# Designed miniproteins, single chains, part 18

Each design is a single chain, and the fold is of that chain. pLDDT is the mean over its residues in the fold that is shown.

## One batch from the design tools (miniprotein)

Design m599
Fold by ESMFold2-Fast:
Structure m599 (fold): chain A 97 residues (1-97)
Amino acid sequence: DEEKIRKAVEEAAEWLRSQGYEVTDELIEAAIEIVKELSKYLPIKGDQLLPVAAYVIAEQILEGKILTPKEFLRRLFLEGPNPRAQVLAATVPPSKY
């Protein structure tokens, strides 16, 4: 559900912006596209959607650039998850919705 993906990405982005990270609207739109692509290959259930969205945003923040879905998936599947991005993503509190 694209609406649920957008909500999770926007929630994670708002939290990270509140912590002083620069999260542009372009980065948010890129994160939505990446999470949509990931959901085709990984069983992302409702409660996992916010942590996944947070990780996707965190990876782009730490890389200092917008990633395409293909570039993100290539990195994730060939190199595994970025531990620094996992730590940053873990700061995002769980959704109560």
Scores: mean pLDDT 83

Design m600
Fold by ESMFold2-Fast:
Structure m600 (fold): chain A 68 residues (1-68)
Amino acid sequence: SMQDELKAEVERRTAELKERYPQLATLIDAREAEILAMIDAGASREQVEAGLEALEQLVLDAARTRAA
């Protein structure tokens, strides 16, 4: 189903983020759970993409702050 495809994409992209930023794994896991719950609630592809983009930005900002 389209929901199963969206979940697989979310899981793949969050796994890639955890590989790059293992120190933020707990944050990434929590946000992944929220996005997966949105998909179960009937969120659109656009809403899921926006959630992933927001997560990627949060991870980049957090990693930069810790590196500085």
Scores: mean pLDDT 84

Design m601
Fold by ESMFold2-Fast:
Structure m601 (fold): chain A 109 residues (1-109)
Amino acid sequence: MPSLEEVLERIAAALRAGDYVTAMALLQEFLSRASPEERVEFAELWVERIAAEEDPALVESLTRALGVFLLTDEKLSEAEREAVLARLAAIPGVSEEALEFVRLAVAGA
């Protein structure tokens, strides 16, 4: 199976291409099989990937897709979700609109 980094780069490549359907399918495939520990590591790698991205459009897409991950995930604790949100808020390239989307996703049912 692909590494967590390979899965994340496949999602990033799909988002860069505007292929949101493929990006979400890859995320759902990961979530269907991932352990709680792999979910934490994946969220951390995702935040690091956003921090390293220089394309503002891809920063926006990756941040919103991470919001979908946090909304659909049932195994991350509230503290782990809050930690991800705090790390995103510290990244200068992340827009307030994208941060608000992630805040609503974390707070949502």
Scores: mean pLDDT 84

Design m602
Fold by ESMFold2-Fast:
Structure m602 (fold): chain A 89 residues (1-89)
Amino acid sequence: SAAKAKELIEKGQKLIAESQEIIDLLIENGLKGTPVTGEKGEKIKAQFEKLKATVKPKLEKQGIKPTLHLLLEAPKVEGEKLIAEGEAL
């Protein structure tokens, strides 16, 4: 249905956007050579803790070491799959 397609696409877009926001903040900080602090630092910590709670156990169950790169990429890949599923409806 159109409603289900829209829901899947919106969920996928949100996952990609949330992951990309963390990546962008980490790149910005890396270019400056300084630790992320203040509001940006707290936002990264909160989102990273959410990713550790959701993605890390899944990777560990599969015997995969949960690197920062894999923790950031896994939600983005899942988001892309949800968009593709919604577009196929």
Scores: mean pLDDT 71

Design m603
Fold by ESMFold2-Fast:
Structure m603 (fold): chain A 93 residues (1-93)
Amino acid sequence: NGALEGAEKYIKEAKELMDELKKFLEEKGLEETEEDKEALELFKEVIEKAQLIIEATENPDAETQQKALEVASEIPELFKKAKEKYEEVLKSR
C-alpha cells in the first residue's frame, strides 16, 4: 500500500541525510573518509531502487511490475543500513 508514496518518501529522506552529511563535513572542515563514501553510496542505492518503483508505476508491464516488487522488499533494510552507517560516521567525528 502506497508503494509510490513510500518510494518518494525514501528518496526524499535519503537525499536529506546525504545533504546533512555533506554539510556536516564541510562545516567541520573534515575530509570525506571511506566510511562517509559508503554511507553516501548506500543512500544512492536506496534512491536508485526507489526510482525503479516510480518508473514501474508510470509505465507498468508484468515484467517491470515483478522487478519493482522484488526491489521494493529490499529498500527498507537498505535504508536502515544506510542510516546506521550515517549515524556511525557522525559519532566517530
Scores: mean pLDDT 80

Design m604
Fold by ESMFold2-Fast:
Order: C-alpha cells, then structure tokens, then sequence
Structure m604 (fold): chain A 69 residues (1-69)
C-alpha cells in the first residue's frame, strides 16, 4: 500500500515537472516548505486547466505533504 501511494505521488510529480508552469510552482514549494501546499495547489490548478485527472492532482498534493512532513 505504501509503495503504490509513493509510486503514484512520484509519477504525478514527474508529470507535473515536465510542464514548465507546474514545475516552477513545485520548485517554489520545495524552497518554501511552510508554503508547500499553496504552491502545490497552484501546480494542481495548472494541471487541472490542462485536463489532468483528479488522481494526478491528488498525487501532487500527497507528494507535497511528504515534503512538508
């Protein structure tokens, strides 16, 4: 179960970072752990606008939670 959640989060992160706009927000999230959810939310909004599934967006948020922890 942990492996699947981690794999999904990593895959969502890899997808997000290939998008230039989403990558910029993810980079800011890594630089600002206190604001990681704000920047992850912005990355998720970019991905949602481009038609990515809710599952991918959730994966990005889960990855952000790992960084915040």
Amino acid sequence: MKEKAQEAGEKAYEIAKTDKEAKEYIDKARENPKEVFRYAGLAGAVLQKKGYSTEVIKGVLQFAALIAS
Scores: mean pLDDT 72

Design m605
Fold by ESMFold2-Fast:
Structure m605 (fold): chain A 122 residues (1-122)
Amino acid sequence: SREEEIELLAEAFLLLKDKTVRDIIGDDPRVPAEDLDVPIPEFLLRQFKLLLENDGVGTPESAILNAITFGAIVDAVEAQDPELGARFRELVLRFLLAPQSERKELTELLIEGIELALEKAA
């Protein structure tokens, strides 16, 4: 269900609450230097809110960076919790492969999951 997916996302992002962009993908020149030390949940929340303002429409360049970043994020979750990581991978793949018509709804789902993780971390 949608509620179970939000809870799964919250659990996955809670494991990443103290991981920065740099911790996950290193010194990637495609990420602004000021964003590299931002915690992953906060960084992704900002990116997805911007994506939602454009009705879920991103650029091809942002799609490639997102695929690389999400791959590393999934690996980081799976290293800590293999069962949760496998379930998180399936949801992330659904987001990355989603047609434009489903992109806005899935972006909203990701935002809700991250916001729940940040609430639980507070």
Scores: mean pLDDT 80

Design m606
Fold by ESMFold2-Fast:
Structure m606 (fold): chain A 96 residues (1-96)
Amino acid sequence: AAAAEAARRRATGELLREAGEALRTMGDAVDVDPSAAAGARETLAAVRREAAAAGPEAARVAEEAEAIVDRLPTGEGLRRAGELLAAAGDALLAAV
């Protein structure tokens, strides 16, 4: 049903939006304390698992976010990954 599809898109959008905000905050923390990077990697792994369960579109965005952090394991990389996730979440929420 269209209502069920809208609910799924909203839930996925909220997940990606919240994950994006968390990663941006962690990126700022990593600039001050590099030990915060381990927490950010755990958050990305959790988001990837949840996104895979939510569908292929969410899984793809989560994989792209992880790839950004793998190539740029810095506060800036975490912020870029967070911005990607938040933007994807906002796009899904706007489509509902």
Scores: mean pLDDT 78

Design m607
Fold by ESMFold2-Fast:
Structure m607 (fold): chain A 78 residues (1-78)
Amino acid sequence: DLLDLIPETLEPGKKVSTAKAFGLLSRYLGDRLSPADLVRLARALTVIYDRDEAAAREFLLRLGVPEEEIDALLAELK
């Protein structure tokens, strides 16, 4: 499980806000994940995006975000 690999105390990245990432992830995962798990995933996304946008894309694909929506989601993170 991807959530088991993400520390709850993970410090967020600097290029995008955790609140913005949380809002975007909630559109696709909010019906099946708790708010606490969504916050953890949002922080992980900000850290991954800071290092490599391609890795952030793969992370979103792994979470089950539709491939056609990922480019729009990543654009909104800017």
Scores: mean pLDDT 76

Design m608
Fold by ESMFold2-Fast:
Structure m608 (fold): chain A 89 residues (1-89)
Amino acid sequence: DERKKRRIEAIDRFLEERLANPDEASTVVLTDLSGRLISLEVPANTPDEKLRELAERLKEIIENTKSSEEQIEAAEKIAKELGLKLTIT
């Protein structure tokens, strides 16, 4: 699935860029299956371990969820557990 591959590649690039630039804040954005934007604000100086966990969990959402609702619920859980701000538009 080209869409899943592209989403995974975007997460890998996000992680790579954050590890290279630890003092920069950024937002990782997922498009859910309904075309809604799920945005997670990741502050500057977020620990590498937390960045890697975030990337892994976002990839699992892409691979293993079958609906927009499941993707949103999983993203909300990640945001809560990792202390990140979540916006859905």
Scores: mean pLDDT 84

Design m609
Fold by ESMFold2-Fast:
Structure m609 (fold): chain A 83 residues (1-83)
Amino acid sequence: MTVYEVTVTIRVAPERLPEVEAQARAFAEAALTVGGAEEAEVRVEGTEVRLTLRTRDEALAEALAAYEAPGGETRTELRRVEE
């Protein structure tokens, strides 16, 4: 069975960091509660907010991998793990 791991890394200006972190954490909580995520983690490193999410929902994984944050540099990585 295929599990998708998506990592979204958003680099923002320091003044926007608390806003972006709060948005990422709210998204992770919603994804874990109703959004079909099995695991979600948010980390802040310097001026980067990183969201890592595991799901069996390919549509959710692909939507996250296509995400671009306005006003920040967004990097997305999608991994397919067969379990």
Scores: mean pLDDT 79

Design m610
Fold by ESMFold2-Fast:
Structure m610 (fold): chain A 61 residues (1-61)
Amino acid sequence: SSEIEKAKEEIKEQIAKIKAAKSVEERQEHGPKLNKAVNKLMELENLSPVETGELVNKLNA
């Protein structure tokens, strides 16, 4: 669904912003947004925490 794709794109964007961050404060702004997107993906796909972790790792590649 479009919401699943949106959640995956949000995860990719937040990971990229965290990697590009130059300070701890900048990283801390994006951490909660990443967690929110990951939780939404879990709900939409009905994934276990392990399955979600594997998917996030693939999106980070």
Scores: mean pLDDT 81

Design m611
Fold by ESMFold2-Fast:
Structure m611 (fold): chain A 75 residues (1-75)
Amino acid sequence: ASAEELRARAAEVLEEMGAVAAELYRVASPALRARVDALMDRAGEAWGRLDADPEGTLAELERILAELRALLAAA
């Protein structure tokens, strides 16, 4: 895929992460909130590397989204 296609996909993943995080914050204990905050901070760090490594950044964001979804399923 082109860098532009990877950037567009990364933005879509980040939008989905926001939606899942919002649901988690609605149902979460304080301990789970701290875990979600850590994952969202990690997502922000990965997003900062998008220009240097679009493919690696997309893969990392997709891993973080999967982890957020797993937390929501267990909540």
Scores: mean pLDDT 85

Design m612
Fold by ESMFold2-Fast:
Structure m612 (fold): chain A 74 residues (1-74)
Amino acid sequence: SASNERLVAAVRSLGLPVEMQDRLTVYLLARYGNVDAIAALPEEEFVADVTAALPVSEEVARRLYALLREAAAE
């Protein structure tokens, strides 16, 4: 779906190793479903969720949140 394509593109733009990109994508789809659901979350809740589940930094999680918010706005 277009929503899944936007989510995948946002994750890829972070420049993380492919295994981490795949793991992050699966987690986001399983937990939130789509970019609109993520855009509805407070930033701090998203950052806390992602950093608790995956070995990504708070900085990376915040950057991802910004990219997903932009994707949802289209």
Scores: mean pLDDT 84

Design m613
Fold by ESMFold2-Fast:
Order: structure tokens, then C-alpha cells, then sequence
Structure m613 (fold): chain A 82 residues (1-82)
């Protein structure tokens, strides 16, 4: 169902944001990620640096953008389920 799809995608994005927040607090946790996941996150970070021009803003956006989108999808799923 559409509700189940939105819940899965929203939760996935929230989980991603939580993981990235933990890595920002303890960068050593990044060494425990699969190589393909680390490469994907690095490429996304590089794209955000190009977009914002500043690495601090890019690092913040890495967490905030998926968290915001995840919350939006979960809210939409909740509305449709009622």
C-alpha cells in the first residue's frame, strides 16, 4: 500500500540521519560502515559542498535533509492512514 511505502521510505531516511548524526559525534564509527556506503556518503558530501560552498553547511545538510524528508514522508503516511 502507499501508506506502507511511505512509512518504509520515511523510516529509512530517519535511520540514515540518526546514523550520520552518531558518526558526526564519533567519526570512528564511519570505519564500521561497508565500503560502498562510505563511498556513497562521501560523494553526497562532495555534492553538498559544491552546492553550499562551505563544508560545515554541507556536513549539517547531510543529516538535516534526510531527517526533514523522512519526517515529511512519515507525516504523510500518518495522514493517509487516518
Amino acid sequence: SEVERLRREGQRLIDEAELLRRISEDPSLATELPEEVRKELFERYRELVAKYGLSEEAARALVEEPEREGRRLLAKAEELAR
Scores: mean pLDDT 76

Design m614
Fold by ESMFold2-Fast:
Structure m614 (fold): chain A 73 residues (1-73)
Amino acid sequence: MFDVEAFKKLVEELVAFLESLGREDLAARARELLAQDPADPSAVDDAVTWLLTSGHEDLALEVARRVRELFPN
């Protein structure tokens, strides 16, 4: 069973963080993808990749772990 509210909250938290870093483009993309399909984990892929390569590895891994828990397959 997919928890759409938990995923929306995760995306909202990620968007707020990305906006605080000036990455409004990644924030807007995550929101756009979530609006198209709230059950698609790829909504956060670009943001997680950027976090992993930009010195935010701990946050990137935590987001990836939370997504894996929400999308078990």
Scores: mean pLDDT 80

Design m615
Fold by ESMFold2-Fast:
Structure m615 (fold): chain A 66 residues (1-66)
Amino acid sequence: MSESEKLAEILRLIAEKGRVTVDEIAKALNISKGTAKKLLDKLEKLGFIERVKDPVTGEYFYRVKK
């Protein structure tokens, strides 16, 4: 799977679930958490998604940018 294919799959998963975590992407694509974070950060930099912190759990998740 190319980087472009991975980015497309991440966007598809976010569209289906409404939001994703680094761990969910790593598991879904069978990649490391570091690679998943890098791909999510790239999509955020491109303006497709935003990173949000849950104030209760302290965990970060990503969702489609409004």
Scores: mean pLDDT 82

Design m616
Fold by ESMFold2-Fast:
Structure m616 (fold): chain A 69 residues (1-69)
Amino acid sequence: KTEELKKLIDEMRELYGEDPERIEAVKKQMEKLIKENLKEEFGLPDEEAETIAKRIVDAVVKEIENIKK
């Protein structure tokens, strides 16, 4: 759900610059959540959902990096 994704984004923002290992763990959780949501809501194949989820998470991480710098 959107609330879970917001929680993960907030956690990513808090961890940025402190713990890269935990940031990677949160990033993987976000990828999994978005992938499952894309499969459930839009009926996307597993491979396509995974690719899109990775792109979305990568874009979010880059945006957080830009804001924190």
Scores: mean pLDDT 75

Design m617
Fold by ESMFold2-Fast:
Structure m617 (fold): chain A 68 residues (1-68)
Amino acid sequence: SADEILEALHAAGLTSVKREDIERILSDPALRFLISVFDRDGDGRLNDAELAELIRYLKTGEQAPAPR
């Protein structure tokens, strides 16, 4: 859920992220493309940790991680 993702981001040091930011990102059509990049298993599913990495990328602008 958005709350679990928010908690993961706060634990990673991104305390400026708000719940509304998470919900906006989840509704962003560009997220579907980014999900495919962060889906390391290629199974079309993201766990909370992978989704937190995606949101961190969107907030910090760092390079996306390579798929496994």
Scores: mean pLDDT 62

Design m618
Fold by ESMFold2-Fast:
Structure m618 (fold): chain A 69 residues (1-69)
Amino acid sequence: MSAEDYADELLARVGLERALAIAREIPFGPGAGLELLRALEAASGIVVPEEVREDTTRLLMARLAAAEA
């Protein structure tokens, strides 16, 4: 699976509204994106492989930002 496939699957399993609520609870600062990924993994039961974690985090942040626009 690609980083895009993992981002889509995480949002599909958690749901967009719940994912946005989780993102709003994460403290601002260094590592917030990785904390978001870990929170969505815990909520969905999906584990993202190390080789695509950075790209999946970036895509998740972009998708959630677009949903709030």
Scores: mean pLDDT 80

Design m619
Fold by ESMFold2-Fast:
Structure m619 (fold): chain A 95 residues (1-95)
Amino acid sequence: SEKLEQIDKALEEIDKLIEALKKGDLEKAVKEEDKFMELIKPLVQEDPELFEKVANVITEAKKNYDPSVPESEILIKMAEKLKEILEEKKKELES
């Protein structure tokens, strides 16, 4: 499935983003974020339910924003939530 291939690529890039953020490699994190955004863009444009789930991650992060928490920790948590959403979508498509 074309959608499964796109999700697999997005999952690969989100893992690389999480790794870069955990290592403090900001240059690599920016590069992997750009790649992830390009991969996820057509997926969310074609799937309103997926768009809503992704938008909710951003809304939740804003609602729970704590300026005492490092930005990298907030970004890692958001990326991990996005990964969970994509993994669940992959399971739905494989069923």
Scores: mean pLDDT 83

Design m620
Fold by ESMFold2-Fast:
Structure m620 (fold): chain A 81 residues (1-81)
Amino acid sequence: SLEEKLEEAKKLKKEGDEYYKKKEYEKALEKYEEALKIVKELIEEYKKKGEEVPKEVLELKLELEINIGIAKLVLAVEKVT
């Protein structure tokens, strides 16, 4: 179901957050990217059904894109220092 996919994406984001707290940024990035893939699939399913995408889904997408950007930036900075 769409709700089950949203819960899976939230679980993956939480796993990414735990890796980020441990400074395991590459693992955090992998989890965030997996979650974002599910969120993008959810948005596509809502569009195909002609249904409005829930605000919670759009907010999760934005949070994941921000977290991915931060993780990528941290990894890039650590490689040059």
Scores: mean pLDDT 87

Design m621
Fold by ESMFold2-Fast:
Structure m621 (fold): chain A 57 residues (1-57)
Amino acid sequence: SAAAQQAAIDAQIKALQEQIAAEKKRMENAPTPAEYTAAAIRMIGYQIDLDLLKKQK
């Protein structure tokens, strides 16, 4: 149903926001530039997924 689809999208949005926050924390605490870059790349991927889900509504 449309309501179930919206609830699933909302749950995925929240999960992606949590993953983005976790990667930002990894970047803040990164011991090397390589670790920082890896976390930044993952964060960008999650941000793209988040933006796509928000456009679906």
Scores: mean pLDDT 85

Design m622
Fold by ESMFold2-Fast:
Structure m622 (fold): chain A 92 residues (1-92)
Amino acid sequence: MLSEKEKEELKEVLKILEQIANAKSLEEAQELEAKLIAFLQQASEVVQNLILEAIAEAKPSVDPSKSDLEQLQTIAKTIIEKIKKLLKENAP
């Protein structure tokens, strides 16, 4: 089970990922990605490892013919679904 601190960290990651998924430009998405990375560096090891694993799992499924923005949005959406499922399974 996730701790309350880890759940709050995942909720913050989810908010940033939802912003990336709805980004209107590559520049906006990259600024949000930098914000996510900075947050993860201060997050618990469990949350860091979970998000890094989710990114690695999502990467091979990305269509390389799509724009960099669409690729980032696809990765973000995949990670969002994984986090939402995990939070639901760890809800009281």
Scores: mean pLDDT 80

Design m623
Fold by ESMFold2-Fast:
Structure m623 (fold): chain A 57 residues (1-57)
Amino acid sequence: MEPKVGDRVIVTLPDGSKVEGTVIEVNDDGTVTVMTLEDGKPVKITVPKENVTLLEP
């Protein structure tokens, strides 16, 4: 299942922690850009699609 812009997702970070975010861009190179919270601040991260899990499919 492919994530879509506006989907709520769980992102697995490189340190193994998980954060909730929203997909804001889906890239054709197999990555997605997600807006999430890191250290209490909104940040944009680009991760492989494999690192995101749909929270509400």
Scores: mean pLDDT 74

Design m624
Fold by ESMFold2-Fast:
Structure m624 (fold): chain A 81 residues (1-81)
Amino acid sequence: EEAEKIREEFEKKVKELKDLAEKYTNPSLRENLLKQIEEDKAMVDKLLAEGKLDEAKHYLDFSYDVYKALIEIAKVLNEKA
C-alpha cells in the first residue's frame, strides 16, 4: 500500500532526525524540533487519510530537508557559542 510506504519512510526519517538532534543540538532546540516533527506527522497523516499521497510525499520530503538543515545550522551556531 502506498500510504503504508510513506508512513514507513516517515518513521525511518524521524528516527534518523531524532538521533541527529540528540547528538548535535541543545535541549531547547531539540524540544522545538520534536514539536515541529509531531505537527508535520499530523499533517502527513491527514494528507494520507484524505488520499493525497503525492502531497503527503512532497510534504514529508520537504519537512525532512528543513529539519536536516536546521540541525546543520544548529551545529554551526553551537560551535560559535
Scores: mean pLDDT 75

Design m625
Fold by ESMFold2-Fast:
Structure m625 (fold): chain A 82 residues (1-82)
Amino acid sequence: NEKVEEAKRLLDEAQAAVEAGDYKLADEYLDKVLEILKELIEEKNVEGVHEITLHYLELGEKNPELKERFEKKVDEYYETLS
C-alpha cells in the first residue's frame, strides 16, 4: 500500500528531524502522517492503520519526543471527531 509506505517514511523523517532539533520540520512530517491516517480510517483500512501504528511504536521506543509530539496531534484530531 503506497500510503502506508509513505506514512512509514514520513515517520522515519520526523524522527530524524527531532534528533536534529528541527521540531518545525518534525511537526510538518507528523501532520502528513496524520492526514494519511485520516484517509485510511475513512477507507476503513484497519490493517494499514495497524501497520503504521506498529512502525510508530518501534520508533517511539527510543524517541519519547517523537511520541509526545505525535500523541498531541492525534489527541487534537480526536477532538474534531463526532
Scores: mean pLDDT 80

Design m626
Fold by ESMFold2-Fast:
Structure m626 (fold): chain A 67 residues (1-67)
Amino acid sequence: MEPVELSQESLEELAEQGKEMAEAGDSSSAKDGYESLEALLPFSTPAVGEKLREAAELLKKVYEESE
């Protein structure tokens, strides 16, 4: 999959959704969320990648705190 098929705007929206999910504390979706965001890192620009990493870290924290 090439980055040209993935809008950077869509990736930013996914990062924001990830942050909202982390704030909601939904541990059942948190693992899938952070893994999905981390999988998108190679397809993002550096600036968007930083947002994806931040959201993934927040989701990972929710998942680990719920164990």
Scores: mean pLDDT 75

Design m627
Fold by ESMFold2-Fast:
Structure m627 (fold): chain A 100 residues (1-100)
Amino acid sequence: AAEAAARANELAARSFERLGDLEHAAVARRLAELARRIDAPVLVASLIPEDFERVVEELMRAFGLPREEARRLAEENVAENRRLIAAGSPALATTNQPPR
């Protein structure tokens, strides 16, 4: 999904460039780079609360979303990323089982 998100952001950037909207194009390209670098759609929102507010502001400016809607989308992405991180590592609760 990270590759798909990056490609979608690159496509959006090209569309903005064709419209002459270079500022939105730059934001979309940065989001594409972030998605590929971290192998996740929203690294910033997942790690640091201060960065969460930055992501919300970027979503509002790039897509014209109202603050509350941008916040809900970012929160859903954070919750989904937390679940993926937790599911990606097996629980270490029972590691003392010898092979039988």
Scores: mean pLDDT 56

Design m628
Fold by ESMFold2-Fast:
Structure m628 (fold): chain A 99 residues (1-99)
Amino acid sequence: SMEELIEEAKRLGEEARKLLEQPVTSKEQADRLADLASRLVILADKIYGENPELAKELYRLAAEAFERVAEFYEQMGDTKKAEVYRRLAEELRRVAEEL
């Protein structure tokens, strides 16, 4: 239901905020954060018609998460992965601004 999606969105958004307070120091942490960011985007897409402000917040959190992942891969010398995640972050920031 939409109510269940909105409650899931609130829970995952809070999880993302807590993870973003911690440094990303391993590939496993980076992969987990990237997965969470992708889930936030899917939820934002599903709820934006009913709760655009929450959807906007989820897009912004996902963008921050992908930027954090990009910084990790840049530090590890994986410039190709860093570029992919940085582009995702930039796209999501633009989506959030246009909503």
Scores: mean pLDDT 89

Design m629
Fold by ESMFold2-Fast:
Structure m629 (fold): chain A 95 residues (1-95)
Amino acid sequence: SALKKLEEAYEEAMKVLSDPNASSEEIYEAMGKLIEAAREALKSIGQEDKLQGIVDEVVEEAAEETKKRGGSVRDGYILTAEGIYKRVLEILEAS
């Protein structure tokens, strides 16, 4: 299901992001797969057009929260992955 693929992509992204030895390429690939899974999940309910707005809002919120916490760029990616997963999951559950 689209939900299962989204969950699997999120778990993989969090695994990569929790690894201090993960390369920039591995992070980029994992985040890309999460965004692709989010796109397919939204597309399955006819709401693919919402993806860009979700990503933009989550990235802005993650950047502000990371700044408030004095966090790293890595912390920003973790918050971004969590935000994308949560918002898309809420839309799927409401559909």
Scores: mean pLDDT 87

Design m630
Fold by ESMFold2-Fast:
Structure m630 (fold): chain A 68 residues (1-68)
Amino acid sequence: SAELERLLAEFDERYAAILASESDPEVRLERLSELTVETLAEMQARDVPGEETDRLVDRMVERLREVA
């Protein structure tokens, strides 16, 4: 869906910006955690379907593991 594609694109863009601006793994994890909370709140506010929510959550978990 257009909503999922938009949220995924925004998440990936912000994730890339965090990696480009921060070299400290602990600071990266903190910023990515903030991004994750904001993205989850956005999904809830927009009533995104469960299957689409699962795809976005899987991507967020994958990115968190990369910086942990």
Scores: mean pLDDT 77

Design m631
Fold by ESMFold2-Fast:
Structure m631 (fold): chain A 62 residues (1-62)
Amino acid sequence: KKEAAEAIKKKLLEKGVPEGVAESVADIVEEGAGTAKDIAEALLEAGVISEEEAKELIKIGG
């Protein structure tokens, strides 16, 4: 899960998501509190990322 967390963090930073938000998401993935899909859907609903970006995160995380 650490590899998925690092990949998700890097992807979020590349998309312009603030570092603190990217780190929080990565921590949740690393701890196993949610899947990459669940996290991507939550970020999409919150308006932090686009549908395209959410799909990319799901591919990276799982």
Scores: mean pLDDT 71

Design m632
Fold by ESMFold2-Fast:
Structure m632 (fold): chain A 79 residues (1-79)
Amino acid sequence: STLSELREIAKKAGSPSLLAAVGRLERTTASVSSPQDLEIVERHSTSALELARQGKYVEAANELDVADGVLTLRRAVLS
């Protein structure tokens, strides 16, 4: 999965911010079941992966945190 690849990049690069962001989004994603929420995860994870491959680990972590924030807000508002 895209998140698994991001975790491996974070471990190899020694980026604690990216590793933490991956862990947060993995935990949030484990509790989501809607196709729309999974699509949000995939879009932001793909963008984060492109940033991480460029060595932009903080920007990649921020992209994952945006996804986590969107999912948290959607769960609160659309229930």
Scores: mean pLDDT 83

Design m633
Fold by ESMFold2-Fast:
Structure m633 (fold): chain A 87 residues (1-87)
Amino acid sequence: SSELIERIKEVVEKRLAEAKTRLDEESVARFEEIGKEIIELVEKGESEEKIQKALAERTKDASEELQREALALWLEVLREIDRFKAE
């Protein structure tokens, strides 16, 4: 659904702005790519389990700060998916 994708894009943009205040330039670039992949996988209708696995692989070698920011992003995206399903 285009409405769900717009909500997820808004979450990604908000979390990216917050991440820019806490992460270094390299970690911000990685976070931006993570956000883009989450959007792409949701648009393709991939399962929550597959998206979570992709996120884990992308952050496996990342700093603890980037791992925490990426997890927080994914949990907020999951809340929007759950809210959309409940509507």
Scores: mean pLDDT 86

